# Designs tried in a protein design run: designed miniproteins, single chains, continued (3). Part 103

Each design is a single chain, and the fold is of that chain. pLDDT is the mean over its residues in the fold that is shown.

## One batch from the design tools (miniprotein)

Design m11794
Fold by ESMFold2-Fast:
Structure m11794 (fold): chain A 74 residues (1-74)
Amino acid sequence: SAMEEELLKRIEEFAEKLREEYPEVPEEQWNKILEEVKAKARELLKKYPDQPELVLEVAKADLRTEVLKLLGIY
């Protein structure tokens, strides 16, 4: 759907900015995290179709958490 496409685009834009903050994380690991977060966001949007902003905020938190876990900080 158009809403799903826009949500995924916003997640990807946030991930690009976060990647610039953590250049030490390898591209392969970034791609894996992004795929997992996008998959979860698709599932959450199906459960909460009228709440794309809340789904986006969850996705942003998940991206930060997964990056920090890879770095051994979380």
Scores: mean pLDDT 86

Design m11795
Fold by ESMFold2-Fast:
Structure m11795 (fold): chain A 74 residues (1-74)
Amino acid sequence: SPLERTQEALVADFEATLRALAADPTVSEADIRRAADAMIDYYARYLGERLGASPAELAALRARLQAVLDAVLA
């Protein structure tokens, strides 16, 4: 489905972006968390408003993105 394809692309882009930030020694953990929070909110709004994602689907996506953030910061 368009929603599933978009979610997988957004998760991949999210991880790539955060890993690139984590590789930069001038970027703090606080900077990474701020970037992650902004990206998660943007993705949730986009998927809800443009692709009709349900609250349950958005909650599942937020949990997946939080797990990616936690893995990057480990």
Scores: mean pLDDT 88

Design m11796
Fold by ESMFold2-Fast:
Structure m11796 (fold): chain A 56 residues (1-56)
Amino acid sequence: SEEEAREKAIKAGLKAARQALDNGMTLDEASRVGAEAFAKEYEKLTGKKVTPAPLG
């Protein structure tokens, strides 16, 4: 179930990153948007908070 949630979150992140690139964002910005979408989707599916940011 957690692995399935992670897979769905990855797909959500990739979709968000792709849309960001299509909107003219840089690769770095698209990567951050994707990471944020991943974290939000994962939290919705698992009910637990996950940090998309690097350790800091």
Scores: mean pLDDT 76

Design m11797
Fold by ESMFold2-Fast:
Structure m11797 (fold): chain A 72 residues (1-72)
Amino acid sequence: SREEAQLLANRAASAAMEGDYERAKELALELARRGHTDTATAVLREAARIAEKNGDLESAKELRELADEIAA
C-alpha cells in the first residue's frame, strides 16, 4: 500500500541519517521489489547525498549507482 511504502521510506531515511547506509539500501530495495521504484530511487538519492556530506564517498557512489539502475 502507499501507506506501507511511506513507512518503509521513513525507515530508510532514518537509517541514512544515522549513517546506516546498508540498512537504507536494503529498505530501498524492498520498496523497489514492491513496485515503488520512484520512492526507492528518491530514498537512495537522498541517502547518497547524506553519505557524501559525511565523507563516505564509496557508499554515496554505490547508492547513486543503485538509484540510477532502479530508475532505468
Scores: mean pLDDT 87

Design m11798
Fold by ESMFold2-Fast:
Structure m11798 (fold): chain A 64 residues (1-64)
Amino acid sequence: MTKEEIAALAREYLDAGLTPEQAARRVAKRGVKEGVPLEDIVEAISEALGISRETARRIVEKAL
């Protein structure tokens, strides 16, 4: 699973009606399960959801 695939999945969850926090949490759990580096997950979520890296990291750490 690539960083680009994580970003795409986050956008799909938003389009499906999930909140940014719900989308970020689901994507973070999936990315970790697929062996994606934590920093790439944080960056992809930040870019896909339009939130800061610091906010994305907080959500990811809380989800794990």
Scores: mean pLDDT 82

Design m11799
Fold by ESMFold2-Fast:
Structure m11799 (fold): chain A 56 residues (1-56)
Amino acid sequence: SELEEGQRHLKKGDEAEKAGNKKEAIVHYGRAVQHFTAAGDLEGAREAAAKLGKLL
């Protein structure tokens, strides 16, 4: 589901950030925003967007 994909990408973004891989974290947080938005999960989309914004 779109919700599950959003959660998966959010977790991968967090792991990439912990590893110091900023480019991978940006890609995964961006995908999380897209999937949460498609699922209608505004809270998840907002969380992922905030994390993405901190890296830009």
Scores: mean pLDDT 88

Design m11800
Fold by ESMFold2-Fast:
Structure m11800 (fold): chain A 61 residues (1-61)
Amino acid sequence: SLEEIARRISEETGLSESQGRAAAVLVAEGWSDEEVIALLTAQGVSEERARRAVRLARELL
């Protein structure tokens, strides 16, 4: 489920569950990696952590 994916992203990357959920939802909806990274970095997430979150979301979907 998206909730389980969000939880795993949060646990493994240090993002909030809300940020992990955003990454999972946007990736599932077909947003590009760069678009999702840009959204997360605008929220204060480092680029390295944002890239890990997107990669993990793609692996878990």
Scores: mean pLDDT 85

Design m11802
Fold by ESMFold2-Fast:
Structure m11802 (fold): chain A 89 residues (1-89)
Amino acid sequence: HMEKLEEAAKKGDATAYMALGIRYELEGNYDKAIEYFEKAVKLLEGKDPVGAAVAYRMLAEIYKKKGNLEKAESYQRKADELLEQARKS
């Protein structure tokens, strides 16, 4: 149920935003998928670097599918930076 996931996400559940992003990607609605993964990143920033890196990788994959290689590479770099930070922590 989409509305249930949206309410969970509004309560600060980044996993719910990730689930919404995945669902929209499977439906081929890349714009909505991007919106929800960007919301997940904002919730995970400073709290869960590994989770934020996963969300950035999802954004990179979708931008590749949209043909926007510049944004795809930018998000992939952000994911790699966060994973490097997590490895050193």
Scores: mean pLDDT 82

Design m11803
Fold by ESMFold2-Fast:
Structure m11803 (fold): chain A 65 residues (1-65)
Amino acid sequence: VTKEVALEIYAVAVGFEVGGEIRVRKEGDALVVTFYGLSPEDTEKAKEKILEYAKKLGIKVVIED
């Protein structure tokens, strides 16, 4: 599994955990992460988890609301 695929799987799992949907798409050299159906509080928690994991993997991530 590539680091990019690992981040996608992690993001989807985080979305499932908080009862919403998180989508990941590739745009240039970055992964774009979008949140659907999450409360503002759950969005902030999911964003923090995803950014920490991306930092650990060394992947460039852009968050979209």
Scores: mean pLDDT 79

Design m11804
Fold by ESMFold2-Fast:
Structure m11804 (fold): chain A 60 residues (1-60)
Amino acid sequence: GAAEVAEAARRAENGARAAADLGRPDGMQKAQEYAKRAAEAKTAEEAREYALLASDHAGG
């Protein structure tokens, strides 16, 4: 539901921020793109998939 989408988007945003703080340009750009897609997701499943991708690119 909407709460799950919001939670997944929040996790993706945190991942993107962590990547930016670590100064990893390649990971940061991809994490930010996936975080944006997670925030714009219309389903909880889509948001969760993008949140995982953002986290993977943020820290490895």
Scores: mean pLDDT 72

Design m11805
Fold by ESMFold2-Fast:
Structure m11805 (fold): chain A 63 residues (1-63)
Amino acid sequence: LEEELRELIEELERLLETETDPEKKAQMERTIAGLREALKLGDEATLRVALHEGREFIEELKE
């Protein structure tokens, strides 16, 4: 869970570096911040929810 969430954050940070749309960039920054906060909390339920939400967000970005 923690490692999967760290990998997801890393993928989003890579996408953020190449993103030129300021609206998408702001959305990515907010999502990364939320995922990092979940990682700091570290409880399994929070990590599971964050991982699910982060994965959905990445799929939405790819479309």
Scores: mean pLDDT 79

Design m11806
Fold by ESMFold2-Fast:
Structure m11806 (fold): chain A 68 residues (1-68)
Amino acid sequence: MSEEELEAEIALAMAKIALSVAKLSGEAPEEVLKRAEELIRKAEAAIAAGDYATALRLAKEALRLVLE
């Protein structure tokens, strides 16, 4: 993998883990969870399209949103 691809995949994995933890805790607002899920889906689509820069940005946004 390229370094850019690796960074995007790591960020996406972290965002997915953080979202799962937030959902299991039951403390995060539904609106935050829904937005994070949307950002993660868009990041996955960006990786599939080879747009690792966009995927990294979206994954980082999702991670920040669930961690606040």
Scores: mean pLDDT 83

Design m11807
Fold by ESMFold2-Fast:
Structure m11807 (fold): chain A 63 residues (1-63)
Amino acid sequence: MKHFEEGKKLFDAGDYEGAIEHFKKAIEEDPNFKEAYAGLGLALRKAGKEKEADEYFKKAVEL
């Protein structure tokens, strides 16, 4: 998925806001994309949004 790959690149570059945007788009394109939920959780955690991150990690495990 193009948005997932872009999110990973932005995350590695330290652009956590950009990573969040692209991981959200990856989930919008494929709501069953477990890895995109995990990526979004990691990006949210790095942005200091711990509670929101935990919710997306939970979704990743339950998919």
Scores: mean pLDDT 83

Design m11809
Fold by ESMFold2-Fast:
Structure m11809 (fold): chain A 78 residues (1-78)
Amino acid sequence: KKKLEESIEYLKEQIPSLSGRDKALALLQLGDLLYQLGKYEEALKYYEKALELAKKEGDEVMVEQAEKNIKIVKEKLQ
């Protein structure tokens, strides 16, 4: 738990200084950590931000990964 919370804080601090693909990847990782904590609504927000940025960057692999993670988290919210 402590390591997971620390990783979340680290990513939240780094994300404002990132752009493009690196920012999309960090947002995706933040969503994954929040999902592991059961914070599904918060995880969904970061996955959706990652998807939007990945689409702008034309990163098809990251788009597919974000879409899959969004589907999984939405199933948890139903």
Scores: mean pLDDT 85

Design m11810
Fold by ESMFold2-Fast:
Structure m11810 (fold): chain A 66 residues (1-66)
Amino acid sequence: MEEGMKLVEEALKAFEEGNVEEALRLALEAVELGAVEGARKFADYLEEKGYTEAAREVRRAVEEAE
């Protein structure tokens, strides 16, 4: 789904710009649009960068969407 994947890309961009709250919002919206795999990979990326709580929130949304 192109739209959901685009939101995952926007989430990565927002995170790289230091806007963690916007990145999280975009990732959660991507999950709602069915980009579950992309959002899960983004959560893994957040955890690698030390944002463990944000990663947990995204993973929880993925689990609830599946």
Scores: mean pLDDT 81

Design m11811
Fold by ESMFold2-Fast:
Structure m11811 (fold): chain A 60 residues (1-60)
Amino acid sequence: SFEEDLENLVTGAGKMAEAGVPAAATVAMARREAEELIKDGVPREKVEEALRKAEEAARA
């Protein structure tokens, strides 16, 4: 479901940050994934909210 995709976007960013991936690289990957979710018809506002959380996780 797209809810799982949104959750995976945030969780994936957190795991990349824990693995020591630089925040800029994690954010770039999260943005690319967000674009694909929008193309797949996931509501933009839901994707943008998940992307904000993913960017926060990338900087933690």
Scores: mean pLDDT 84

Design m11812
Fold by ESMFold2-Fast:
Structure m11812 (fold): chain A 86 residues (1-86)
Amino acid sequence: VAELDAAARLLAEAKEAVDAGDDERATELAREAAARLAALAAGLPLSPEQRAAVEAALAAARAAKDPRSALEHLGEALTLLLQALA
């Protein structure tokens, strides 16, 4: 799905920004990725367990105090959505 590919690209760019010390850009890209992943999850026929897991990962990303931890949780959400579509 092109939308999941776009989210994966945003997460990869955000990780590069974190590694470069550009936390402002990393936060911007992570926010965009989170919004895309949330919209995708809302539109997909996920099981209640899959939906709860994705929502928990997105909530953990939002609650994270550092961009690297936020990206780890967003990566979890992306992986869960990719597995649901396989």
Scores: mean pLDDT 83

Design m11814
Fold by ESMFold2-Fast:
Structure m11814 (fold): chain A 69 residues (1-69)
Amino acid sequence: SEEEIELAKKMLADLGVEATDEQIRAAIRLIKEEGLSVEEAAKRLSDEFGVTEEQARAIALAAKYAIEK
C-alpha cells in the first residue's frame, strides 16, 4: 500500500539510507506477496537495482517493518 511505502521511506531517511519508491515497492512485493525473507529480498534487490547488499538489506528490513504495522 502507499502507506507502507511512505513508512518505509521515512524509516530509511532516518537511517540515512537512500532508496527510491520503486525499490521500496519491490521490497514490499518480494516480502509480502512472494514470502521472501529479508535476506532473500535483499539479494534480489541488489541484483535488480545494482545497490549494495548492505543497502538492499536496509531497504528490505524497512519494508518488513512497514508491512508489520
Scores: mean pLDDT 83

Design m11815
Fold by ESMFold2-Fast:
Structure m11815 (fold): chain A 73 residues (1-73)
Amino acid sequence: GPRERAEAALERAEAAVAEARARGDAEAALRAEVALGMGLIGYGVGLVAGDDEFAARQAERGAAAAEAALAAG
């Protein structure tokens, strides 16, 4: 369901941050961390609003942005 999708997306975003840090690429790491942070904020807003689907989509957007930061670095 939406919760499992959100959890999977947040794990992907965290993995992207960890990979950027492992590379020693400070710019990619910062961009990935910002993407994770924005995803977490949107996820939290969705949960507080009682909109689990919106929460999941925000987490997925954060993951995609974090992975894009890695691909661009």
Scores: mean pLDDT 87

Design m11816
Fold by ESMFold2-Fast:
Structure m11816 (fold): chain A 70 residues (1-70)
Amino acid sequence: LEELIRRALEHAREGERALAAGDLEAAAEHYEEAARAFEEAARLSSGLLKEQLERSARALREKAEELRAK
């Protein structure tokens, strides 16, 4: 579980760096990877933690979709 959350945070951070560099494609791909990791972590959790992980995954997927729409 902890490893999946760590992986998700690393991808989210890489996505932010790509976005700052103006690479919208790379940023979207990293946000999608981060969302997948959060989704996997949510599957292994329950209660409030599961809800938070699912919310984080959804937010990252929405962010990636917005970047691809540009």
Scores: mean pLDDT 83

Design m11817
Fold by ESMFold2-Fast:
Structure m11817 (fold): chain A 75 residues (1-75)
Amino acid sequence: LTDDQKTAAIQAITDAIVAGSPDREVAAQLALKVSKALLDGNFEEAKRIVDEAAERGLISPEAAERIKQVIDQAS
């Protein structure tokens, strides 16, 4: 990933998490974890974090699907 691709992916993921989560603090923590995984190139880990958040009800299933699509485009 280039810096521009990382920035675009992180922004799109943050927007999707905020749209899918009613809790700002939960959204921020999830965005931070996913962003770290992406910066490390751990796309499988990023998707796992998103799936676990959806299973726990922290984000909507629709938001989880959108976030995973952004991760796939960034990989």
Scores: mean pLDDT 75

Design m11818
Fold by ESMFold2-Fast:
Structure m11818 (fold): chain A 75 residues (1-75)
Amino acid sequence: MSREELIEERRRALEEVQKEVEYFKKNSDIDTLKKKIEEERARIKELQAAGHDGVELFREYVRLSELEKLLKEKE
């Protein structure tokens, strides 16, 4: 994969996560966010255990980070 292709894949992952976070910001309570954060942490552990280290792990880390920020803002 070229550097440009890797950057584009990461950019698409960021756009997908941003849309999901905006949805949760408008349509979720604190309990829903806590549950989603727990699910994302479990997903990251599964991907790490399976040896994944590419864009899929990057996407999950970004999603977790953004959901944790959103939870902190709502608490």
Scores: mean pLDDT 77

Design m11819
Fold by ESMFold2-Fast:
Structure m11819 (fold): chain A 96 residues (1-96)
Amino acid sequence: GSGKLTPHDLAMLAYRKALTDSPTMEEALALMKEAAALLGWEVLSEGVTDTSAWVRVRHRATGEVATLAVSTDPNDAETNAANQGFLRAMDAQLNA
Protein backbone atom coordinates (compact mmCIF):
# COMPACT_ATOMS: atom_id res chain seq x y z
CA GLY A 1 0.00 0.00 0.00
CA SER A 2 1.00 3.64 -0.41
CA GLY A 3 2.66 5.39 2.51
CA LYS A 4 0.44 7.78 4.50
CA LEU A 5 0.89 11.44 3.49
CA THR A 6 1.34 13.97 6.30
CA PRO A 7 -0.84 17.12 6.56
CA HIS A 8 2.23 19.08 5.42
CA ASP A 9 2.61 16.84 2.33
CA LEU A 10 -1.10 17.29 1.48
CA ALA A 11 -0.86 21.07 2.01
CA MET A 12 2.21 21.32 -0.24
CA LEU A 13 0.45 19.29 -2.96
CA ALA A 14 -2.62 21.59 -2.82
CA TYR A 15 -0.44 24.72 -2.81
CA ARG A 16 1.70 23.46 -5.74
CA LYS A 17 -1.49 22.65 -7.67
CA ALA A 18 -2.70 26.24 -7.07
CA LEU A 19 0.60 27.60 -8.47
CA THR A 20 0.90 25.30 -11.54
CA ASP A 21 -2.31 23.42 -12.38
CA SER A 22 -5.29 25.63 -11.52
CA PRO A 23 -7.43 26.50 -14.60
CA THR A 24 -9.10 29.46 -12.79
CA MET A 25 -8.14 31.99 -10.10
CA GLU A 26 -11.18 30.88 -8.05
CA GLU A 27 -9.84 27.28 -8.07
CA ALA A 28 -6.37 28.56 -7.10
CA LEU A 29 -7.92 30.48 -4.18
CA ALA A 30 -9.78 27.34 -3.02
CA LEU A 31 -6.54 25.28 -3.17
CA MET A 32 -4.57 27.92 -1.22
CA LYS A 33 -7.32 28.02 1.45
CA GLU A 34 -7.20 24.18 1.65
CA ALA A 35 -3.40 24.24 2.07
CA ALA A 36 -3.62 26.90 4.80
CA ALA A 37 -6.35 24.99 6.70
CA LEU A 38 -4.33 21.73 6.59
CA LEU A 39 -1.46 23.58 8.33
CA GLY A 40 -3.63 25.23 11.04
CA TRP A 41 -3.94 28.69 9.45
CA GLU A 42 -7.20 30.68 9.48
CA VAL A 43 -8.35 32.97 6.66
CA LEU A 44 -8.40 36.70 7.56
CA SER A 45 -9.12 38.13 4.09
CA GLU A 46 -9.10 37.04 0.44
CA GLY A 47 -9.32 38.43 -3.08
CA VAL A 48 -9.69 37.12 -6.62
CA THR A 49 -9.50 38.71 -10.08
CA ASP A 50 -9.25 37.27 -13.61
CA THR A 51 -5.41 37.36 -13.35
CA SER A 52 -4.65 36.87 -9.61
CA ALA A 53 -5.84 35.31 -6.37
CA TRP A 54 -4.59 35.89 -2.80
CA VAL A 55 -5.42 34.88 0.75
CA ARG A 56 -4.14 36.43 3.95
CA VAL A 57 -3.92 33.94 6.81
CA ARG A 58 -3.09 33.79 10.51
CA HIS A 59 -1.71 30.75 12.32
CA ARG A 60 -4.21 29.71 15.00
CA ALA A 61 -1.56 28.76 17.63
CA THR A 62 1.17 31.41 17.06
CA GLY A 63 -0.76 34.40 15.65
CA GLU A 64 1.77 34.71 12.79
CA VAL A 65 0.35 36.34 9.61
CA ALA A 66 1.29 35.38 6.04
CA THR A 67 -0.03 35.77 2.48
CA LEU A 68 -0.42 33.14 -0.24
CA ALA A 69 -0.85 34.44 -3.80
CA VAL A 70 -1.00 33.27 -7.41
CA SER A 71 -0.81 35.24 -10.68
CA THR A 72 -1.14 34.38 -14.38
CA ASP A 73 2.45 35.74 -14.60
CA PRO A 74 4.72 33.17 -12.85
CA ASN A 75 7.47 35.85 -12.60
CA ASP A 76 5.26 38.36 -10.73
CA ALA A 77 7.65 39.72 -8.08
CA GLU A 78 4.94 40.59 -5.50
CA THR A 79 3.28 37.16 -5.81
CA ASN A 80 6.68 35.41 -5.57
CA ALA A 81 7.64 37.48 -2.49
CA ALA A 82 4.32 36.64 -0.75
CA ASN A 83 4.73 32.91 -1.48
CA GLN A 84 8.36 32.89 -0.28
CA GLY A 85 7.21 34.52 2.98
CA PHE A 86 4.55 31.84 3.48
CA LEU A 87 7.02 29.01 2.72
CA ARG A 88 9.50 30.44 5.25
CA ALA A 89 6.72 30.71 7.84
CA MET A 90 5.82 27.03 7.24
CA ASP A 91 9.48 25.94 7.45
CA ALA A 92 9.89 27.82 10.75
CA GLN A 93 6.69 26.19 12.11
CA LEU A 94 7.92 22.68 11.19
CA ASN A 95 11.34 23.31 12.79
CA ALA A 96 9.93 24.75 16.02
Scores: mean pLDDT 72

Design m11820
Fold by ESMFold2-Fast:
Structure m11820 (fold): chain A 71 residues (1-71)
Amino acid sequence: HMTKEELDAEIAFTLLVMEYSIAKLAPESEKEKLLKDVIKRIDEFMEQYPSIREEAERLKKEAEEDLKKVK
């Protein structure tokens, strides 16, 4: 069903979701840095794995909204 490239993309996306969850739960002093790091990794992810681009774009929007609230 799924190619190895698609499977690798799904695993990478799952790790991004976990990192985003950690950023959301982080103390105020670390939250901005962790959210910026997640956004940067999402951009890198979209370049590497076009098959999951839509999911990555949705996650990026959520992270950017959270970052806006911190700023």
Scores: mean pLDDT 80

Design m11821
Fold by ESMFold2-Fast:
Structure m11821 (fold): chain A 63 residues (1-63)
Amino acid sequence: MSLSHEEVRKIVAQYGGEIVGESKNSAVIHVPRQELEATRKALEDKGAEVRQIGPNLLYVSWD
């Protein structure tokens, strides 16, 4: 499945997070700490590259 901004938003909403910044093929996401690893795994399972950039912040990129 090709990853898109809409799919990223749906995954983030599923884990109670929000998108705090977006670019063409990337987003900065705020998620509850308890859901951080589950959110990361869900995005990586869809083909995204995920990097933690703060205690509750993930940077996500895709192509």
Scores: mean pLDDT 82

Design m11823
Fold by ESMFold2-Fast:
Structure m11823 (fold): chain A 66 residues (1-66)
Amino acid sequence: MVTIEASDVDATGVTAAALRGIGLGGVAKVTIGEKTVIELEGVSEKDAQSIADIIESSGGKAKVTI
């Protein structure tokens, strides 16, 4: 399981990141609060970093945690 913590990102950026994780054959759980937390199962660390890069490309900030 890999966790992506996101901030300063809109709903479109979060949705795009979650859909990418699912498209890679993983399972995504998204929790929206003070920070947006995206929990990914079945996704590699490399693929999770690529998803974090999508969040940052949408103007947000993302941190990957294993």
Scores: mean pLDDT 73

Design m11824
Fold by ESMFold2-Fast:
Structure m11824 (fold): chain A 61 residues (1-61)
Amino acid sequence: SLSPEQAAEAARRGRELEEEVVRRIIEGGDPKELQAEAKRRVAELAEELGASPEQVRATGG
């Protein structure tokens, strides 16, 4: 399990990545390519933080 601090950081960075992907789609990017890139970046971030990809994608609840 992540510490509360690590979980908060993972959620924050996940939100920033989601916002970047949405912006790039609006700017005319290919949604399939951008989704594939986002999945890869989430996996890399999860490995960096010692988290699961699901924890990086989690919006705080």
Scores: mean pLDDT 74

Design m11825
Fold by ESMFold2-Fast:
Order: C-alpha cells, then structure tokens, then sequence
Structure m11825 (fold): chain A 63 residues (1-63)
C-alpha cells in the first residue's frame, strides 16, 4: 500500500467524523505526509498520524 493510497483512504472518513474544513484537512494531510516520510513509518500508521494532525488543526482554529 502506498502512502498516497493510505492517506486517500483515511482522510475522507476522518474529515467527516471530526468536522474539519477543506483548508484544515489540506494542512493536516501535508503535515502527516511529511511526518510519515521523515520517520519512515509504515502506511498502516497513516490514519493515526493524520487524526493527530487533524485534531491539532481543530485546536489551532479554536484558539
């Protein structure tokens, strides 16, 4: 499974569940992708990493 495939599968359900904007989703996805590539994490960890960055984007918007 590719990283792009894993992100594409995880992003829509997480965005819907967390109620994030398109801009928040875009920023979180970019951060998650860079983090995963830098740390050479397996694609299976993409949903967990993406959710973390999505929650951080929501927290930033609330501040």
Amino acid sequence: MSYDEAIGAAAPPLAARLGVSVEELSRATLKAYNYIKKNNLPPEQVPEVLERFLREEKARAAA
Scores: mean pLDDT 78

Design m11826
Fold by ESMFold2-Fast:
Structure m11826 (fold): chain A 65 residues (1-65)
Amino acid sequence: SLEDELLELVREAARLKVDAIRHATPEQRQKILELAKKTIDAALNGDLEKAREYVEEIRRILAEA
C-alpha cells in the first residue's frame, strides 16, 4: 500500500541518518539531517515521489563519504 511504502522510506531515512553519524563529515551530517526531515514531511503529505527523491539524495551524499 502507499502507506507501507511511505513508512518504509521514513524508516530508511532514519537508518541513513544513523549511518551518517558513523561515516559522514559534520557538513554531510547537517545535509542528511535536513533531507531526513524533508522525507518525513513528504511522507506525512502522502508525497511518495518527493520522499523517494530525498532518500536518494541522502544515499548520494553517503556514497561520497
Scores: mean pLDDT 85

Design m11827
Fold by ESMFold2-Fast:
Structure m11827 (fold): chain A 61 residues (1-61)
Amino acid sequence: MTEAAILSVFGVFYYQQGDFEKAEELFKKAEELGGKELAELARRNRDKPVEEVARELAEMV
């Protein structure tokens, strides 16, 4: 998995923990690493189980 995909998964995790500020920071870092599409997919699916989001992101890379 790419670094951008890993950061996107962590963004979903922090969002689900209620740490919205850290979640947004992680999504922005993923976008900066060229993972804009990965970060967008993670944002759209942030209410899904983290394992499911991780699988979807792994299929994109």
Scores: mean pLDDT 79

Design m11828
Fold by ESMFold2-Fast:
Structure m11828 (fold): chain A 61 residues (1-61)
Amino acid sequence: SLEELEERIRRLRAEGADPEKLLELEVELGLIRIMEAVGMPKEVIEEKIEEVEKKIEELEE
């Protein structure tokens, strides 16, 4: 869920992850929220969420 991704980003920021990469992730979460608000297809939204999740996972390593 978006809430779960936001929590993970918040934790990464507290742990000193790369601020430039964190900014990119926050921008992408904002895009996902806009896509949901304008009624983009569920498949498109799910793909974007998966993309952001993979980037977060990489930073958690």
Scores: mean pLDDT 82

Design m11829
Fold by ESMFold2-Fast:
Structure m11829 (fold): chain A 57 residues (1-57)
Amino acid sequence: MKVRVVEDYTAKTPDELDVKKGEVLELLAVVDRDHVLVRKADGREGIVPGSVVRPIG
């Protein structure tokens, strides 16, 4: 499932990813109520807050 970043986010822990508004990411899993595991187009995976992404389609 693809998601779009709606807000820039800077990683606060080693498990998190830096993401920029407008990026399209693959949603891999829901980690908890507030966090999702995503993959970038370059293959990097990590956690971002669910609030900074929205589903595409």
Scores: mean pLDDT 84

Design m11830
Fold by ESMFold2-Fast:
Structure m11830 (fold): chain A 79 residues (1-79)
Amino acid sequence: SAADLARLEAFTAGAPAAAVAMLRAIYERDPGLALLFLDALESQDAATRAAALRRLGEAPDVDAAIAVAKEIVSEILER
């Protein structure tokens, strides 16, 4: 939705272009995961958010980025 895309844009403001591209690609493939990733990270400090976006941007493709996003969400929710 337009609201989801606006939320993705706001969350990725100032992030590396690779991280922005990967998060958008995750949203196109699995919007529920992308939104869960945002929900999990919005409760975290700025350093944790920056590190998570960096990990996404380092993924070689969308399938790897999805795996990384699931791992990050699990790490946060299992605390």
Scores: mean pLDDT 82

Design m11831
Fold by ESMFold2-Fast:
Structure m11831 (fold): chain A 100 residues (1-100)
Amino acid sequence: MREAVLLTVLGILGGSLSFLLRLVERGADVERVKEEAIREVELLVEVVRELSEERPELRPLLERLEELLEELKEAETAEEIRELLERTIELVREAFRVLS
């Protein structure tokens, strides 16, 4: 089913975001991590948007992800990016709880 594919992508993105979080914590290039995080969160927004068509309970989570994406685009420091990545990972976990 299409939902199973979207859930798989959601899991992969959660893992990748956790890896980016570790890179920031280890002093990686903030701008490069930010660029990759933006790409991954944009894809995450699209995945959750598709899932929310059949699961309306995901709409508040979608709105929070869209807001977080805009905050991520404006982030300038490693600490800001770290906090935004942590919040994004929490939202991915929340999406799995709703979908379970």
Scores: mean pLDDT 85

Design m11833
Fold by ESMFold2-Fast:
Structure m11833 (fold): chain A 69 residues (1-69)
Amino acid sequence: YPESDIEAEIKASLAAMLVTLSKLYPEKRKEEDLKRAIKLAEEAIKLSTNPNIIEEAKEIIKEARELLE
């Protein structure tokens, strides 16, 4: 379990949390939170070779982009 996989998991989890907060509190969400979630998920994809992490991160990016509209 290399450090890059641990970092990727943390980044994907943080991205998911930011998207969830944006959905639960739309009046309080900031565009910056969704943009940060996309950036964290993209970094997770770059760091991980685990297909489950990559798939999750791609889903997070898609959802965050939809919420930005």
Scores: mean pLDDT 78

